Designed miniproteins, single chains, continued (4). Designs and how they scored, part 47

Each design is a single chain, and the fold is of that chain. pLDDT is the mean over its residues in the fold that is shown.

## One batch from the design tools (miniprotein)

Design m13610
Fold by ESMFold2-Fast:
Parts: structure tokens; C-alpha cells; sequence
Structure m13610 (fold): chain A 87 residues (1-87)
């Protein structure tokens, strides 16, 4: 189902974010990578484009506000949870 696909996408993104935190020492670069990846996914997965673009907006807000990568990851997870509830 679309909801099961969205849950797998969320899990994959959380695993990717953990990998990025383990390999990239610069938190600003971690956030920029996440933003670029979310926007790339929004172009390739039209069924999730709204959720992915909203997640990218949350990353941009976190960059502007100087939030930690962990805080940004938590907010991205919340956006996905909210988006999945609406599916």
C-alpha cells in the first residue's frame, strides 16, 4: 500500500541520516546533503513529493535557525509521520 511504501521511505531516510552523521563531520554539510536528497526524491517519487518538499522546508528552517542535525532529523521524522497519517 502507499502507506507501507511511505513507512519504508521514512525508515530508509532515517538510516541515510544516521549514515550521513557518521561520515560527514560538518553539520551544515549534513543538513545541505539531506535537503538536496529530499528534493531529488521529490522529483522521482511524485506520490510523496508534497511530504518530501515539506521535509526539505523544515531542513531549510533548521539551517536558518542554526539547529543541530539531530533536531532537524527529528523534525523531518515528524513531517513524515504527519504526512503518512494523511495517506
Amino acid sequence: SLREEAERLKKGLLELMRSVAATEADELQQKRFLRSFLLHLARTLPEFAEVLRRAAEVVDEGIANGESFETVVARVEEVFEEGIEKL
Scores: mean pLDDT 84

Design m13611
Fold by ESMFold2-Fast:
Parts: sequence; structure tokens; C-alpha cells
Structure m13611 (fold): chain A 93 residues (1-93)
Amino acid sequence: AAAALAALREALRRVAEGGGWRLSPAEFDRLLAAVIDAIRSGGSPEALARLKEALLAAYPELKKYSPEDQDQATRTLVAGAAQAAPGVADLPR
């Protein structure tokens, strides 16, 4: 549980750093929660929509891209996070 969460936090930090995102701790935690929900749901449309909103709030520059590119960025983030932290699905509720 703790190790999976730590791995996910590190993976998300690297994505934010690579993208030049400047996130407050509260914004980071909101984005992290949305990523966890998307992974645990297996990428449900509802969870992906919530993550897309959190991602647009965290990285407003993404709003300049097409809806299709925004959706692709959201899916890419979920796939990368799931690969970096495969134990996230097993996190206690």
C-alpha cells in the first residue's frame, strides 16, 4: 500500500517536472487521487473525465490542444502511472 502510493507519487512528480507543471501540494494530491481512481476503475469514461478536468486544472496549457489530444494525454498519464505503480489497484479503500 504505502510503497505503491510512494511509487505513484514519484511517477506523477516526474511527469509534472517533465511537463513544467507548478503544482501546490493540494493540487498535486487532487491530481494523484484522480489518477488512483482512473487506475482502479480500469480507465472508466467517468474516471478519465474527472482526471482530464484535474489535469487541465494542473496544466492549463493543455487547453490549447484539441479535445482528442487532451483525451490522449489523459490516457497516456494513466497508462504510465499504472506501469510505474502496478500495486495501486490493491490500495486499501
Scores: mean pLDDT 75

Design m13612
Fold by ESMFold2-Fast:
Parts: C-alpha cells; structure tokens; sequence
Structure m13612 (fold): chain A 60 residues (1-60)
C-alpha cells in the first residue's frame, strides 16, 4: 500500500470512530431522558460505524 492510501484509510477510521462515539453519547443522553426507542436507533448507528472502522482497518 502507498502512504497516501494508508493516510486516507487512517482518516476514514478516525471519522467512523468519531461518528460511532457521537451516536453512542447521543444514545446515553436519550436514555437518561427516557427516550429509549431513539436511544436504540443511535446505538445501532454507532455499531454500523464501528463495523465500518474495523473493515477499513482490515483492508490496510
């Protein structure tokens, strides 16, 4: 792999991990407010972004 491809992969991994973290934090806020249904949806979105980060890391 070229350094450019590795840098692009690292940026995507960081972006996906940040998105997963943001959705996870949002889900925690929603659970504290009693909005369990919306919290579950954000937890699902966080899981999708975590999988995307793992897949991108494995492709390096």
Amino acid sequence: MTKEQQENADKKISEYRKLAEDHRKRAEELRKQGNVREAILHEADAAVYEIAAIVTELAK
Scores: mean pLDDT 83

Design m13613
Fold by ESMFold2-Fast:
Structure m13613 (fold): chain A 66 residues (1-66)
Amino acid sequence: MLRVLNRTRQAADQLARQAGLSDEQRQQVVDVAVDAAERAYLAGASEDEAVAVGIQAAQQKIQQLL
């Protein structure tokens, strides 16, 4: 679990930073990504699959904020 959440957090934060989002918006993107990855992992996804789900959620949230 911790590895999935840490990988997702780092990827989501980097994507939000590259998109030019504020600190508060970056936190929203990270929170959405981590929540999505955690839910996927608890539903039986592998670590890599859960991280991918989190990254997809981060990208969708970034598009909503732009």
Scores: mean pLDDT 86

Design m13614
Fold by ESMFold2-Fast:
Structure m13614 (fold): chain A 77 residues (1-77)
Amino acid sequence: EEERERRIFAAALLLAAQLMKDGKSPEEAQKTVTNILVAAGVDQERAEELSKEAVDTSEKLGPDETEKLARDIIGEL
């Protein structure tokens, strides 16, 4: 479960970073990431939490550092 949760969060970070690089607003990025996670089988509420955290992280660190963080998380799994 922990490994799966970390993997999902890393995917959310990668998606958020890419969308922000493409010039999407934080709101647009959060909606898009949420929709992708739900389509992948993540619960709606959890998908919303993870997408918000991923977008907030990308805003704070920038997309390049967010992508690096996601890769580091995947490397620890």
Scores: mean pLDDT 83

Design m13615
Fold by ESMFold2-Fast:
Formats: sequence, C-alpha cells, structure tokens
Structure m13615 (fold): chain A 86 residues (1-86)
Amino acid sequence: MEEKIPPLKEKLLSKDPEVVFEAAKELAKMGTEEAKKALLEAIPKLVEEHSVEHVVGVLVAVAKYGDEELIEKLVKIVEETYAKKA
C-alpha cells in the first residue's frame, strides 16, 4: 500500500489540476494514515506554488471520497496557510 503513496504525492503537486484531483481522489479512497498525511502535507505546497484551482480540487476530492475528520483537518490547514500568505 505504501508503494502507491510516493507516485500519488508527486501527482498531487502536478501543474495540471485534473491530475491533482485524481491523485487526491485515490489517496482519499485509500483512507490510510499515510494517505491522509500525504494530502495534509500537500496543501501548504499547493497554496505556495500552485493556483487556487489545485487546492479546490483536493478539497472536492476529499469531500466526495474521504472522511469528515480529514475534510475538517484539510479546511483548517487551507485557512491557516492562506492567512500566513496574506
């Protein structure tokens, strides 16, 4: 299972929002601690280096395919990261 995480972490940081969405969907569907951590760690990098569309793609994928705890943690990190960027 962990062998699938590194390729998905790379895809989460893709410049293509569709690739980011598909990677986030797969990680959300896995639901492991490693997959959840990969999603949470991607948010600061996406906010710093990518567009709002990439961040929204991750949130939508997790809302559809992940659990409520993961959604709450992701929203909090997104809010905190944008607050620091402002």
Scores: mean pLDDT 79

Design m13616
Fold by ESMFold2-Fast:
Structure m13616 (fold): chain A 83 residues (1-83)
Amino acid sequence: GEIEEFFRKVLEELERILEEVESRPLSVPEQVGLVLRVIGLMLDFKLLLEKNDVPEEEREKYLKELEEKAKRVVEAILTRPIT
């Protein structure tokens, strides 16, 4: 379904960000930029769920999984060495 496809794409993008973070040192502006990208992805997905009238229980399940993944990615960004 459309929601499942978009969710997969968001998770793939979060994984791509995590791979970038693990592959090289980050400057402070790069850390800020990546955190803002993660926030943007979460907000876009929340908006998609609202626009598609997804049932509350299903919305909460998707958002919980997304928030857990996003927290791990943000933690990785914030704990990497600064150049």
Scores: mean pLDDT 81

Design m13617
Fold by ESMFold2-Fast:
Structure m13617 (fold): chain A 64 residues (1-64)
Amino acid sequence: SAEEAVKRAKELAKRMLELTGKDPKEVAKINAEIAAIMESLRGDREAYQEVFDIMLEMSREMLK
């Protein structure tokens, strides 16, 4: 479901923040999984936007 996909994206974003600078290969795998989730949500504009906002917040945390 879209709700499960959004929940998965939140879990992956948290994991990516923990691994940033420590495991580039795992970070790349997580990025690929998030991209696949976003592609699966292409027909659901609200869920897609929610995942996009999660990614923006994650990027903001990485740049602090």
Scores: mean pLDDT 81

Design m13618
Fold by ESMFold2-Fast:
Structure m13618 (fold): chain A 62 residues (1-62)
Amino acid sequence: MEEVTVRALRDLPPSNASVIGLRRGEVRRLLVRRVFEDGDWEAVDLATGATGLLGSDAVEVV
């Protein structure tokens, strides 16, 4: 597990796969629990406790 700070590269509405909702340019602290072979992350939003899957192409580490 790794704590990272990320910036959203695009708007990411909440979904069944990820209840973590992000707006483009929004900065969040995430606990990455798993990285999948397709590059998706299983993560926890440390501010809200929300969990979800995020595409690695949708965020950048800052």
Scores: mean pLDDT 75

Design m13619
Fold by ESMFold2-Fast:
Structure m13619 (fold): chain A 84 residues (1-84)
Amino acid sequence: EKKKQLEEELKKKVEDAINEAGDYLARRISEKTGISLSEAYALWAFYLADPEAARKLFPEEVAEGHRYLEEKIKKAIDEYKKKL
């Protein structure tokens, strides 16, 4: 039960990290390319479905977003381990 609660907290943090990374990536692409923020969010959705295609279009921005996501997930996992 305690472990299930910690797993739910971890899932929530991972979901938040994915959303934050998507926001970060969308803003960076929009700023660099001049496309609308909604179009940049659509690219983030494509990255989740087809990451290779997204990397070909925006390799630097996708790499930045991926690093941001990795850092957030690592922090969430470290916090989960600390609470075990």
Scores: mean pLDDT 69

Design m13620
Fold by ESMFold2-Fast:
Structure m13620 (fold): chain A 71 residues (1-71)
Amino acid sequence: MKLVFESGPSKGLVSEVPEGLSFELIARLVAASLGGSAVERVSDTEFLIHTPEGTFRLRREGDTLVLERVE
């Protein structure tokens, strides 16, 4: 599974994510990497990550996880 940073400080970075991690755990790990942000579940395929610099959306598109800034 791939994690793609479409916006924010790591724009353009692609990282491999180990298989077997839950999407919720991945969302929490991404939030921690962005500075200990609050995580809000929107659906089974989407989380909002709130940071002091704005809100990021983490969504699952097939085998790819996409992180983008929305606010």
Scores: mean pLDDT 72

Design m13621
Fold by ESMFold2-Fast:
Structure m13621 (fold): chain A 110 residues (1-110)
Amino acid sequence: NKIKEEVEKKLEEVRQLLEETKKLGDQAINSSPAKQKELLEQARKLVDKAQELADEAIELAKKGIAEYKDDKKIVEELMKLAIFAGSNAGLASMTLSSAKIAAESKEKKS
């Protein structure tokens, strides 16, 4: 199914952006304040891209669900892929927020 393959491709790109966001977040926590700010800004851009791709994957999945409404198996697969895309983009956002909190906490430690 071409729509399913396109949604899966977008989900994989969201997963890659999540992994990159985690790496930048970890680097930011262990970096000087100046470099920390730069890395967190880079991570924010990755989170924005992940959300955009997730929204595209969700819209594509909705179109596929409408087109293949009589194919219960494809509908269930597309619904799951859309949920995973949104969840991974949400995890990227939470990862960035956690990195910002950890960075602030490190500055306040005696």
Scores: mean pLDDT 84

Design m13622
Fold by ESMFold2-Fast:
Structure m13622 (fold): chain A 99 residues (1-99)
Amino acid sequence: SLEEIDKLLEQLEEIRSKETDPDAQAEMDRLIETVKELKELSKTLSEEDRERALRVVKNALKLAEEGYKSSDPSKRLILIGSADAMLRMFKWMLLKEQK
């Protein structure tokens, strides 16, 4: 549901607020923006595609949380960047499926 996406977005914004590394902040800002774009797109999706979007956003949050908990800056950047790339690819796929 849209409410569940809003809760996931709040969790991502909380992780972002605790980040002190500028590069990780920039990656988190990109990830949050992609989630917001998917939320807007989800308003026009079928219930099935909306559930797909929710699942992918949940997976992205898990990667961001793992990154945030990592003491390795490189691992943090890779995990957050991977989360954004995954969501952007999923968004591209959804837009291509809408004929």
Scores: mean pLDDT 81

Design m13623
Fold by ESMFold2-Fast:
Structure m13623 (fold): chain A 60 residues (1-60)
Amino acid sequence: DVDRGRQIMRDAADNLRKNGRNDVADQLIDQIPNVTSVSQAQRIIAQIGRDYRRNNPNIT
């Protein structure tokens, strides 16, 4: 679970960097040490995505 959660976070961060969203990728990387499960990783990714959309309506 820990290894899988961390891998999901790294993969998401890599995809964000490829799309030029380095600041969001850095937020995910900063959370990696706190990730102990896949569910926690998914929750963090979803939360960051929702926060970004809330601050920029209709921008994904």
Scores: mean pLDDT 74

Design m13624
Fold by ESMFold2-Fast:
Structure m13624 (fold): chain A 94 residues (1-94)
Amino acid sequence: LKRVPSSEVSKTIGVALRGIADNKDIDSVKTLLSAANTADKAIDDYEEGKISEEELKKKLEEAAKRVQQAIENSTDPELKEQAQKILERIQELL
């Protein structure tokens, strides 16, 4: 890992998710919610000592791939902007 996860990362992901809750691109919203929840849980579990650094990295890489997929598949600029913020935050940890 390039950076140790913190509760502030989880909070940032949560704020971005609220920004897309009413978005009309439902499939991309579901993908982002699933990916962000996976990342948030992995960060929390790692900070609590429940998972290894290797497992955290694996889960963050999977979450980043799903966020990237949502960016590529969406045509909504607001959803793309929020997804990009989530992706950048996850990438800062890798």
Scores: mean pLDDT 71

Design m13625
Fold by ESMFold2-Fast:
Structure m13625 (fold): chain A 88 residues (1-88)
Amino acid sequence: SMEKVFEELEKEIEKLKSELPSISDETVEKVLKAAKKIAEEKKVPLKYLKEAVRLLMYTIDVNGLNDISEEEIYEMLEKIIEKLEKEE
């Protein structure tokens, strides 16, 4: 169900937020909104979406990309998901 997908995304993002020292609350909210939108609009396995979120949040934290837009986050998540699916 979509409710379960949203719950799993919220749990993953909250866990990552606790591990990442430099990511802002605003950026975390943008990532969650973009990830939920992808889950609603795309038939993507949750495992790839969660891994894409993890990789992107680590990239944002390490590079200080807190000014990134929700639209840019969405596009980056799509690209990461495509790459992960191709490698499997």
Scores: mean pLDDT 85

Design m13626
Fold by ESMFold2-Fast:
Structure m13626 (fold): chain A 76 residues (1-76)
Amino acid sequence: KEKLLELFKRLIEAIENSDLELFYESMAEIVRNKYDLNFRDEEGKSLLDLLEEVEPKSELGKKALETLLSLLERKP
């Protein structure tokens, strides 16, 4: 559980800093370990809730955030 939250933090950090390599590596690790992207923490916060607080600093980061949000909405 805590490892998945650390991966979510890395995804957020990658989007904020427009670090596409970190973004794709973190996503690949989530997929390879079959983590559920619809996971909710002890407070009921999902990855979607965490991403809503992210402020991307570049167009590239905004595109990555938009793509991930779209995937989460269409991929239950």
Scores: mean pLDDT 71

Design m13627
Fold by ESMFold2-Fast:
Structure m13627 (fold): chain A 56 residues (1-56)
Amino acid sequence: AEPVPSDEELERAARIISEVTGLSFEDVRDLARTPKGRVMVRKAAEQAERLRAENA
C-alpha cells in the first residue's frame, strides 16, 4: 500500500506541476480530491521534476 501524500506534499507537487505543465493550482487540487488522486499528483510531480532537470 502506498502512503497518501499530506497537504504540504500536495502543495509542493502542485507548484512543480504548474511550473512544468502550465496547469493551474485549482486543476491540480481537483485531481487530489481522492486518496488515489493524491498519489497520482505525487507521481506526476516526480515526473515533472525529471522533465525540468532534463531541460535545465
Scores: mean pLDDT 76

Design m13628
Fold by ESMFold2-Fast:
Structure m13628 (fold): chain A 115 residues (1-115)
Amino acid sequence: ELTIDMKIAWTYIVVIKRLIDLGGTREVRKAIARALREVAKELKDKDPKMAETLEEIARILEESPSLEEALEELLRKAEEYYEKAKKNETESQKKDLEELEEDIKQAKELIEKLK
C-alpha cells in the first residue's frame, strides 16, 4: 500500500528523471510547469494533496534559475517526503519504502553525473 507521502516522493523523483532526460532547459522547465498546473486543476477536488504537490513542483521549475538548482530542490523535497513516509512505516510498506530509497539513490547518481 502506497501512502500519500510515498506517492509525493515518487512524483518528485519522476520529475527529476524526466528533466534530466529532456535536458531541462528553461523552456522545457516552463513547459513541464504549465502541464503540471493543468493536471493539478483536474486533481484539486479528487486529490488535493497531489494537486498541491504538482503546483509546488511547477513553482520550483519556474523559479529555479538553473537546472542544477531545480534538481537539487526537487531532490530535497523527495527526501523530505521519504522521511515523512518512513516515520509512519508499517510492515506492509517496507518493500515500497526500499524501492523508493533505491529510486532516490538513482536520482542522486543521475544528478551527480551532470557535474
Scores: mean pLDDT 85

Design m13629
Fold by ESMFold2-Fast:
Structure m13629 (fold): chain A 79 residues (1-79)
Amino acid sequence: MTLEAAERAEETAKKAREVGLEDVAELLEITAKNARDVADAGAGTGVQTMMTQQALGSVDYAQKEIEEYLEKKKKEEES
């Protein structure tokens, strides 16, 4: 549901901030806020579905960015 997507975006934003990807975290925080706002407003099914898909897509993208960043950090520590 849209609120769950917002919560996932918020969680992923925290992880992005922890690794220093502040721009990614800010984007996810905005996405999460928008998802919560449309859920709270009782927006129609189409709008909620679109926002859920956008939030989950942003989470997937951010998770990949975080994983790649952490992998580079580990490799730099060993090199």
Scores: mean pLDDT 78

Design m13630
Fold by ESMFold2-Fast:
Structure m13630 (fold): chain A 80 residues (1-80)
Amino acid sequence: SMEERRARGRKLLEQIQKDYEKVREEAKKFINKAKEQGITSKEELIELGRKYAREKYPDDPDRVALFLAALTDILEEEEK
């Protein structure tokens, strides 16, 4: 039914949001650790984050993309 499809869609969206929040916390920890090592440029943080995510999630390109989106969002928020 349409109601069942809508309910499944809502659950999927809620799961995506929860996964994004978890990955956002992971990205914050990554940024803090990199800054402690003297890495502060946005470009270097994004490149290192890409390498980190690919090594941590080698068979999950969606998780890698989600991590990079969260990382970029945090770095853009810090610029404002």
Scores: mean pLDDT 81

Design m13631
Fold by ESMFold2-Fast:
Structure m13631 (fold): chain A 75 residues (1-75)
Amino acid sequence: MEKEVFEPFKKAQELFEEAQKEPNREKSIKLLEEAAKILEELLEYAKRHLPPEYVEFFSSELEKVKKELEKLKKE
């Protein structure tokens, strides 16, 4: 259970941090899309197997990534 949640979440965080440091917009968008995909998979796992607190947490993290994607795609 820890590896199924912790390792993907850590990867999503690392991708988000890389996107923030990436000067190329297209590469930054790709990194954020990969992070969003991982967070969507974690959110579906949380809905089935974890307490509601985790659902709210992963939903919030996913929303943050999606907002950054919208900002980059509009510019």
Scores: mean pLDDT 81

Design m13632
Fold by ESMFold2-Fast:
Order: C-alpha cells, then sequence, then structure tokens
Structure m13632 (fold): chain A 69 residues (1-69)
C-alpha cells in the first residue's frame, strides 16, 4: 500500500540520519527535525494534510528550541 511504502521510506531515512548522528556529523535534535519534515511531506503527498501540519508544527517547535538555546 502507499502508506506502507511511505513508512518504509521514513524508516530508511531514519536509519541514515541515525548513522550520521552516531558518526558525530549531525545532532540528535536536527535528525529528529529532518525525520519529522520527511514524514510530514509523505503524509501531505498521501492527502493527509491534518497529520502533515501536526508533524511540521513539531519540527518547528524543535527548531525554535534550538534557536533559543
Amino acid sequence: SALEAAERKVEEYRRQLQALVDEGKLSESVAQMLELNRRAQLYLELGDRETAERLFDEAVKIARKQMES
């Protein structure tokens, strides 16, 4: 299904981000923000705008916290 394919793409992306975090090339907060943005984009492509907006809002909250300290 389209949802199953989307979830597999997010899982692979999460694995790639985790490898970068483990190598010290990326912070955990930035990786979390990137994962949320990717998941939001996939839900938007599936027509689930409500879920996509919630995920984008979570990514923005992480970004704001990083800018504050």
Scores: mean pLDDT 82

Design m13633
Fold by ESMFold2-Fast:
Structure m13633 (fold): chain A 72 residues (1-72)
Amino acid sequence: GPAEAKELAEKQIETLREIIELLAKEKNLDVEFEIEQLDETTFKVTLKIGEKTYVFVGTASEIKEKIRELLK
């Protein structure tokens, strides 16, 4: 139901946050980030690395792949 969909979205946000923090730590990068939910399956992630700002919009899975490629 709607409550279950909301819990899944919150869990996806937590997973994205953990992945960003883990990758930043592994690469020894100082990363500031913000995660926004746009709809039930779509998120916006803003990453600030030094003076550069990156914005990703998509599903949690799509954003995860984009962040992995960026921090590679």
Scores: mean pLDDT 80

Design m13634
Fold by ESMFold2-Fast:
Structure m13634 (fold): chain A 84 residues (1-84)
Amino acid sequence: AAAVREELLARGRRYIDLVKRAEELMPSMSVAQQQQIVAVLSAMGRKIMQAWKLFEIDHDLAAAREKLAEADRLGAELERLLKQ
């Protein structure tokens, strides 16, 4: 249980860091690139929130970790988009 909470907090911190990087870089990007970044950020945030609900309310550690893995894939996609 404690390990999954630490994983949830780590993804929350990564999400905040990606939001900050996006805010710095987005003003120099096209509207289409900005919309794509916002869409992926929103999807990542939703996966993290779903993982928290599965952990805190449903007590489903396996499902929570699966949602965190999905958030990790979206975070990697965001890092690729922010590199362009």
Scores: mean pLDDT 87

Design m13635
Fold by ESMFold2-Fast:
Structure m13635 (fold): chain A 87 residues (1-87)
Amino acid sequence: AKAAEMQAQIQMYQDQIESLTEQKRDLENKAKELEARMVQYEAEGDSEKAAQYRAEADLMRKNADQVEEEKQKLEKSKQEYTDQLAS
């Protein structure tokens, strides 16, 4: 493979990994906000609102897990290209 093309692909993977890292952070922060609201409504005895915020928080956590899986795949691909370039 051409070194310049491999370096460009490594940089593309790095940019995508950074983007996914930010997306995961945003989703985790959103989940924490929703979880805090859930706890407040549970303390107030509002089970219906607590359940709603729990469902929304769970969705954000699930999305964050999916982003992490995509990030790990890209990190593996980046490492494989880095190893090939170093050879």
Scores: mean pLDDT 88

Design m13636
Fold by ESMFold2-Fast:
Structure m13636 (fold): chain A 80 residues (1-80)
Amino acid sequence: VDYEALRAAIERILVEAGLPPERAARVADGVVQLVKLGASPEQVGEEVERFLRAHTDASEERVRAAAERVRRAVEEALAA
C-alpha cells in the first residue's frame, strides 16, 4: 500500500470539500493511521462524513461526495 499517495489523495479531497490545507493535511494523516490500524474503507468514509458535518458548512451532498471519494481512495489503496 502506498500510504504517501493515499495521504496526498485524501488531503486533496478534503481541501476540495472546503477544509483549510493545514487541517486537511492533519485529517489525512489521521485517516492513514486508521487504515494502518485495520479500519475498513466504509468505517473511514463514515468518520470523514461525521468530521465534515461537525467542522464545515458544506452541503449534505458535498459532505457525502467527499466521504465517498475518501472511501474509494482507501478501497483502491488496499486493493493494490
Scores: mean pLDDT 84

Design m13637
Fold by ESMFold2-Fast:
Structure m13637 (fold): chain A 64 residues (1-64)
Amino acid sequence: MEELKNELTQAFIDGDREKMKELAEKLGLDLELVDFAYENHDVRLLNAILDGDKEAVEKLLKEL
């Protein structure tokens, strides 16, 4: 699990949207939220999604 999360974070940093989405699907993440974090270059939102921190995700979405 940690390896896939690290690989997803690297794909996000590298701007590899296709690989990021593939990894997010394998991890069972909300693809719409991950894609939204990517479009907004929001690493904080990405980390909240990866941690499963629903409260942090909701707070960060309100800041946008």
Scores: mean pLDDT 80

Design m13638
Fold by ESMFold2-Fast:
Parts: sequence; C-alpha cells; structure tokens
Structure m13638 (fold): chain A 81 residues (1-81)
Amino acid sequence: SSMEKEELEKMLEEIGEALERGDWEEAARLLAEAIKKFPDKAAEIARFVKEKLRELYPEWSDEEIEDKLLELHILAYKLES
C-alpha cells in the first residue's frame, strides 16, 4: 500500500542519516528494524544501504561495502543481546 511505501521510505531516510553521521550502532539498529518490519523488502533495503555507503565512502571497493553491510547485521544482533 502507499502507506507501507511511505513508512519504508521514512525508515530508509533514517538509516541514511545514521550512516551519514557515522553512527554505526544506530544504523545497525534501524537496518534490523526495517528488515523485521518489511522482510519482503530485505533486498531493496540492502541495496539502499550499499548505494549510500558507496556515496559516503567512494574509496571503498564493492567487497568492502558488502563486508560493511554484513558487519552492520552482526552489530545489530549483538545490540539485541
């Protein structure tokens, strides 16, 4: 629905803002929350995060960006403990 799309877009904006601040713990928490709320959109959420990381860290390789996304998932898991 349009409301679900708007909610996802807002969550992606919040993830982007956390990444821009270098707030990895908040970015990880928001990423986990977004995937829990929109599991069918996990691939789209991951793509957004990777594109944002490429924008913020143009010196990083594609492998480093993928590793950072994995690191954020691990960090989110640790923060739930």
Scores: mean pLDDT 86

Design m13639
Fold by ESMFold2-Fast:
Structure m13639 (fold): chain A 61 residues (1-61)
Amino acid sequence: SALEEFLLSIPGVGEELVKKVIDAGITSLEQLRKAAEDGTLGMLGFSGKTVLNILEAIEKL
């Protein structure tokens, strides 16, 4: 999916973290942004640096 391809393009994101995002019900860029802002991605095992990389990449879309 476009979301999975986007996530795999982010430094620090591998297939295991992508699986955790999908399993958590995050299926859109808007849901991903909210999960990055509210600490959900941290609970799924994303580092703070990787969360910032995701937010920066979304802003550049």
Scores: mean pLDDT 83

Design m13640
Fold by ESMFold2-Fast:
Structure m13640 (fold): chain A 120 residues (1-120)
Amino acid sequence: MSLLERFKKFFSDLTDEQKEALIKFYKEMIKLVEEALERIKADPSKAPQVVRELAERFEKLYKEFVKKNPGLPFKVIDFLKRLVDALRYLATQDPETAIKGLESLLEFLKAMLEALEEVK
């Protein structure tokens, strides 16, 4: 099964309202990652700090999203938490690794958004 097909299956049980909310959430996360990458590329020495700030913003978005969407399947909630944990891990890495990790995360989030939009 392709990555896109796996993501489509993962989101197939969501209501239309939950899919709409997740689409908005992923778009917001993508924007924050793109802004973080621009800041890091301008000054790579700040990568650990920028990634830590991004992880804190993702955690706030995650907590508010879960509060607003109490009916979300546990698998979705757990998955979103793992994205926050991944960013916290990247914040402990060297600048080059943090940049590559964020670029990979951006592509991953874009793939998730594509799958969500296609399942809707």
Scores: mean pLDDT 81

Design m13641
Fold by ESMFold2-Fast:
Structure m13641 (fold): chain A 84 residues (1-84)
Amino acid sequence: EEELREYVKELLEKALKEEGIELSEFEFEELVTTLTSYALYFELSREEVEELVRESVEKLKTEPLYMVMVELAVKVLEKAVLSV
């Protein structure tokens, strides 16, 4: 978990900097926590984590942070329902 969280943090910081998106420290930590929890729940590979971070940063260009976080939560719920 600590290693995955640090990896997500590094990827997110780099992607945000490349796209010129500024988040508050609180918003950054909330997104890191959400992405890390998502990656753990879906048992994502390193490549899939990189894709998840990239897609989330792309969405931040057009959507507010809360909507990006809600979309991730909905995907977790959808997987839980479909796995029955």
Scores: mean pLDDT 79

Design m13642
Fold by ESMFold2-Fast:
Structure m13642 (fold): chain A 62 residues (1-62)
Amino acid sequence: VRGGISRGVERGRGLSGGVRAHIVYKVLVEEEGVSDDAALAAASMVFAGKSIEEAAEAVRRV
């Protein structure tokens, strides 16, 4: 279990969320025309471990 977890954790974390959150924020603002508040909320979801698709769905509800 530990051997598999070590690889999964590194890959699952990716870039520790920072770069991914930044990319999600830029895409939402530039492509979807989302407000700063909604884009920050979606970026926070990605930083907390949510998928990019889940963050995009949350924005579409607004």
Scores: mean pLDDT 63

Design m13643
Fold by ESMFold2-Fast:
Structure m13643 (fold): chain A 60 residues (1-60)
Amino acid sequence: MEEEQRKRLERIKKSVEEVLASGDPVQRRVAIHELEKFLKEAPKELQPEIQKMLDELKAA
């Protein structure tokens, strides 16, 4: 994983955890939209981790 992509993924993971902890449906919808955009742009190596975070948000 490239360092820049790793930093972006770590920042997104933190944001997802904060959204899940807040329980705010508006923040969850925004996070889902942002992750869907990131998934389309991301290398194949990162797609499973992004998909997992997306699934967690959709399940909340």
Scores: mean pLDDT 77

Design m13644
Fold by ESMFold2-Fast:
Formats: sequence, structure tokens, C-alpha cells
Structure m13644 (fold): chain A 72 residues (1-72)
Amino acid sequence: SAEEQEAARRSGERLIAEGQRVIAERAGDADMVARLQAAIDAVQAAIDSGDTQATLAAGGRLMDAVAEAKKA
């Protein structure tokens, strides 16, 4: 539905903002920054495609990348 697509887009945008914040905090770790940037780019591409399921899947991968970055 349009409501589900809009909810997925908003959730993806919040995850992108969180990922960007983590990159700023961990800027000295080039490998971690590269992994987070790739995950952010994947979420943005999915949002731009309008594919709700792709956006949710990419968002989940970004959440995992953020969780791993916070453990290091």
C-alpha cells in the first residue's frame, strides 16, 4: 500500500541518518566507513526505486552494519 511504502521510506531515511552519524563518530576506520557507506547507498537506491520490500531488506542490512560498528 502507499502507506506501507511511505512508512518504509521514512524508516529508511532515519536509518541513513543514523548510519551517517556513526560514520562521523568513527571516521578513522576506513573499512568500517566503506561498509556503512555501501549499506547507506543500498538503502537510498531502494528508496529511489520505490520498492518497499527492497527498502526493508536494505534497511535491515544497514541496521546490522550499524550494530557491528557500535561493537568495535
Scores: mean pLDDT 86

Design m13645
Fold by ESMFold2-Fast:
Structure m13645 (fold): chain A 66 residues (1-66)
Amino acid sequence: SLVDKVVAALKNALDNPEIPLEEALAPLDLSPEQRAALRGLLVELIENPDWTDEEVRARVAEVLAA
């Protein structure tokens, strides 16, 4: 699903901060607004390292539903 692909991209960005998130999101059909929201979500993930995979997935789904 798109949610799972975005979650994978965010986790890759967390593990490899030198790789731009934009490169991981490039093959995904996302609006500019969704891309901006996902960059903000990446900052929140960095600030909340104890979030579970289910919580991360839920927040990605919320961004994509907006």
Scores: mean pLDDT 80

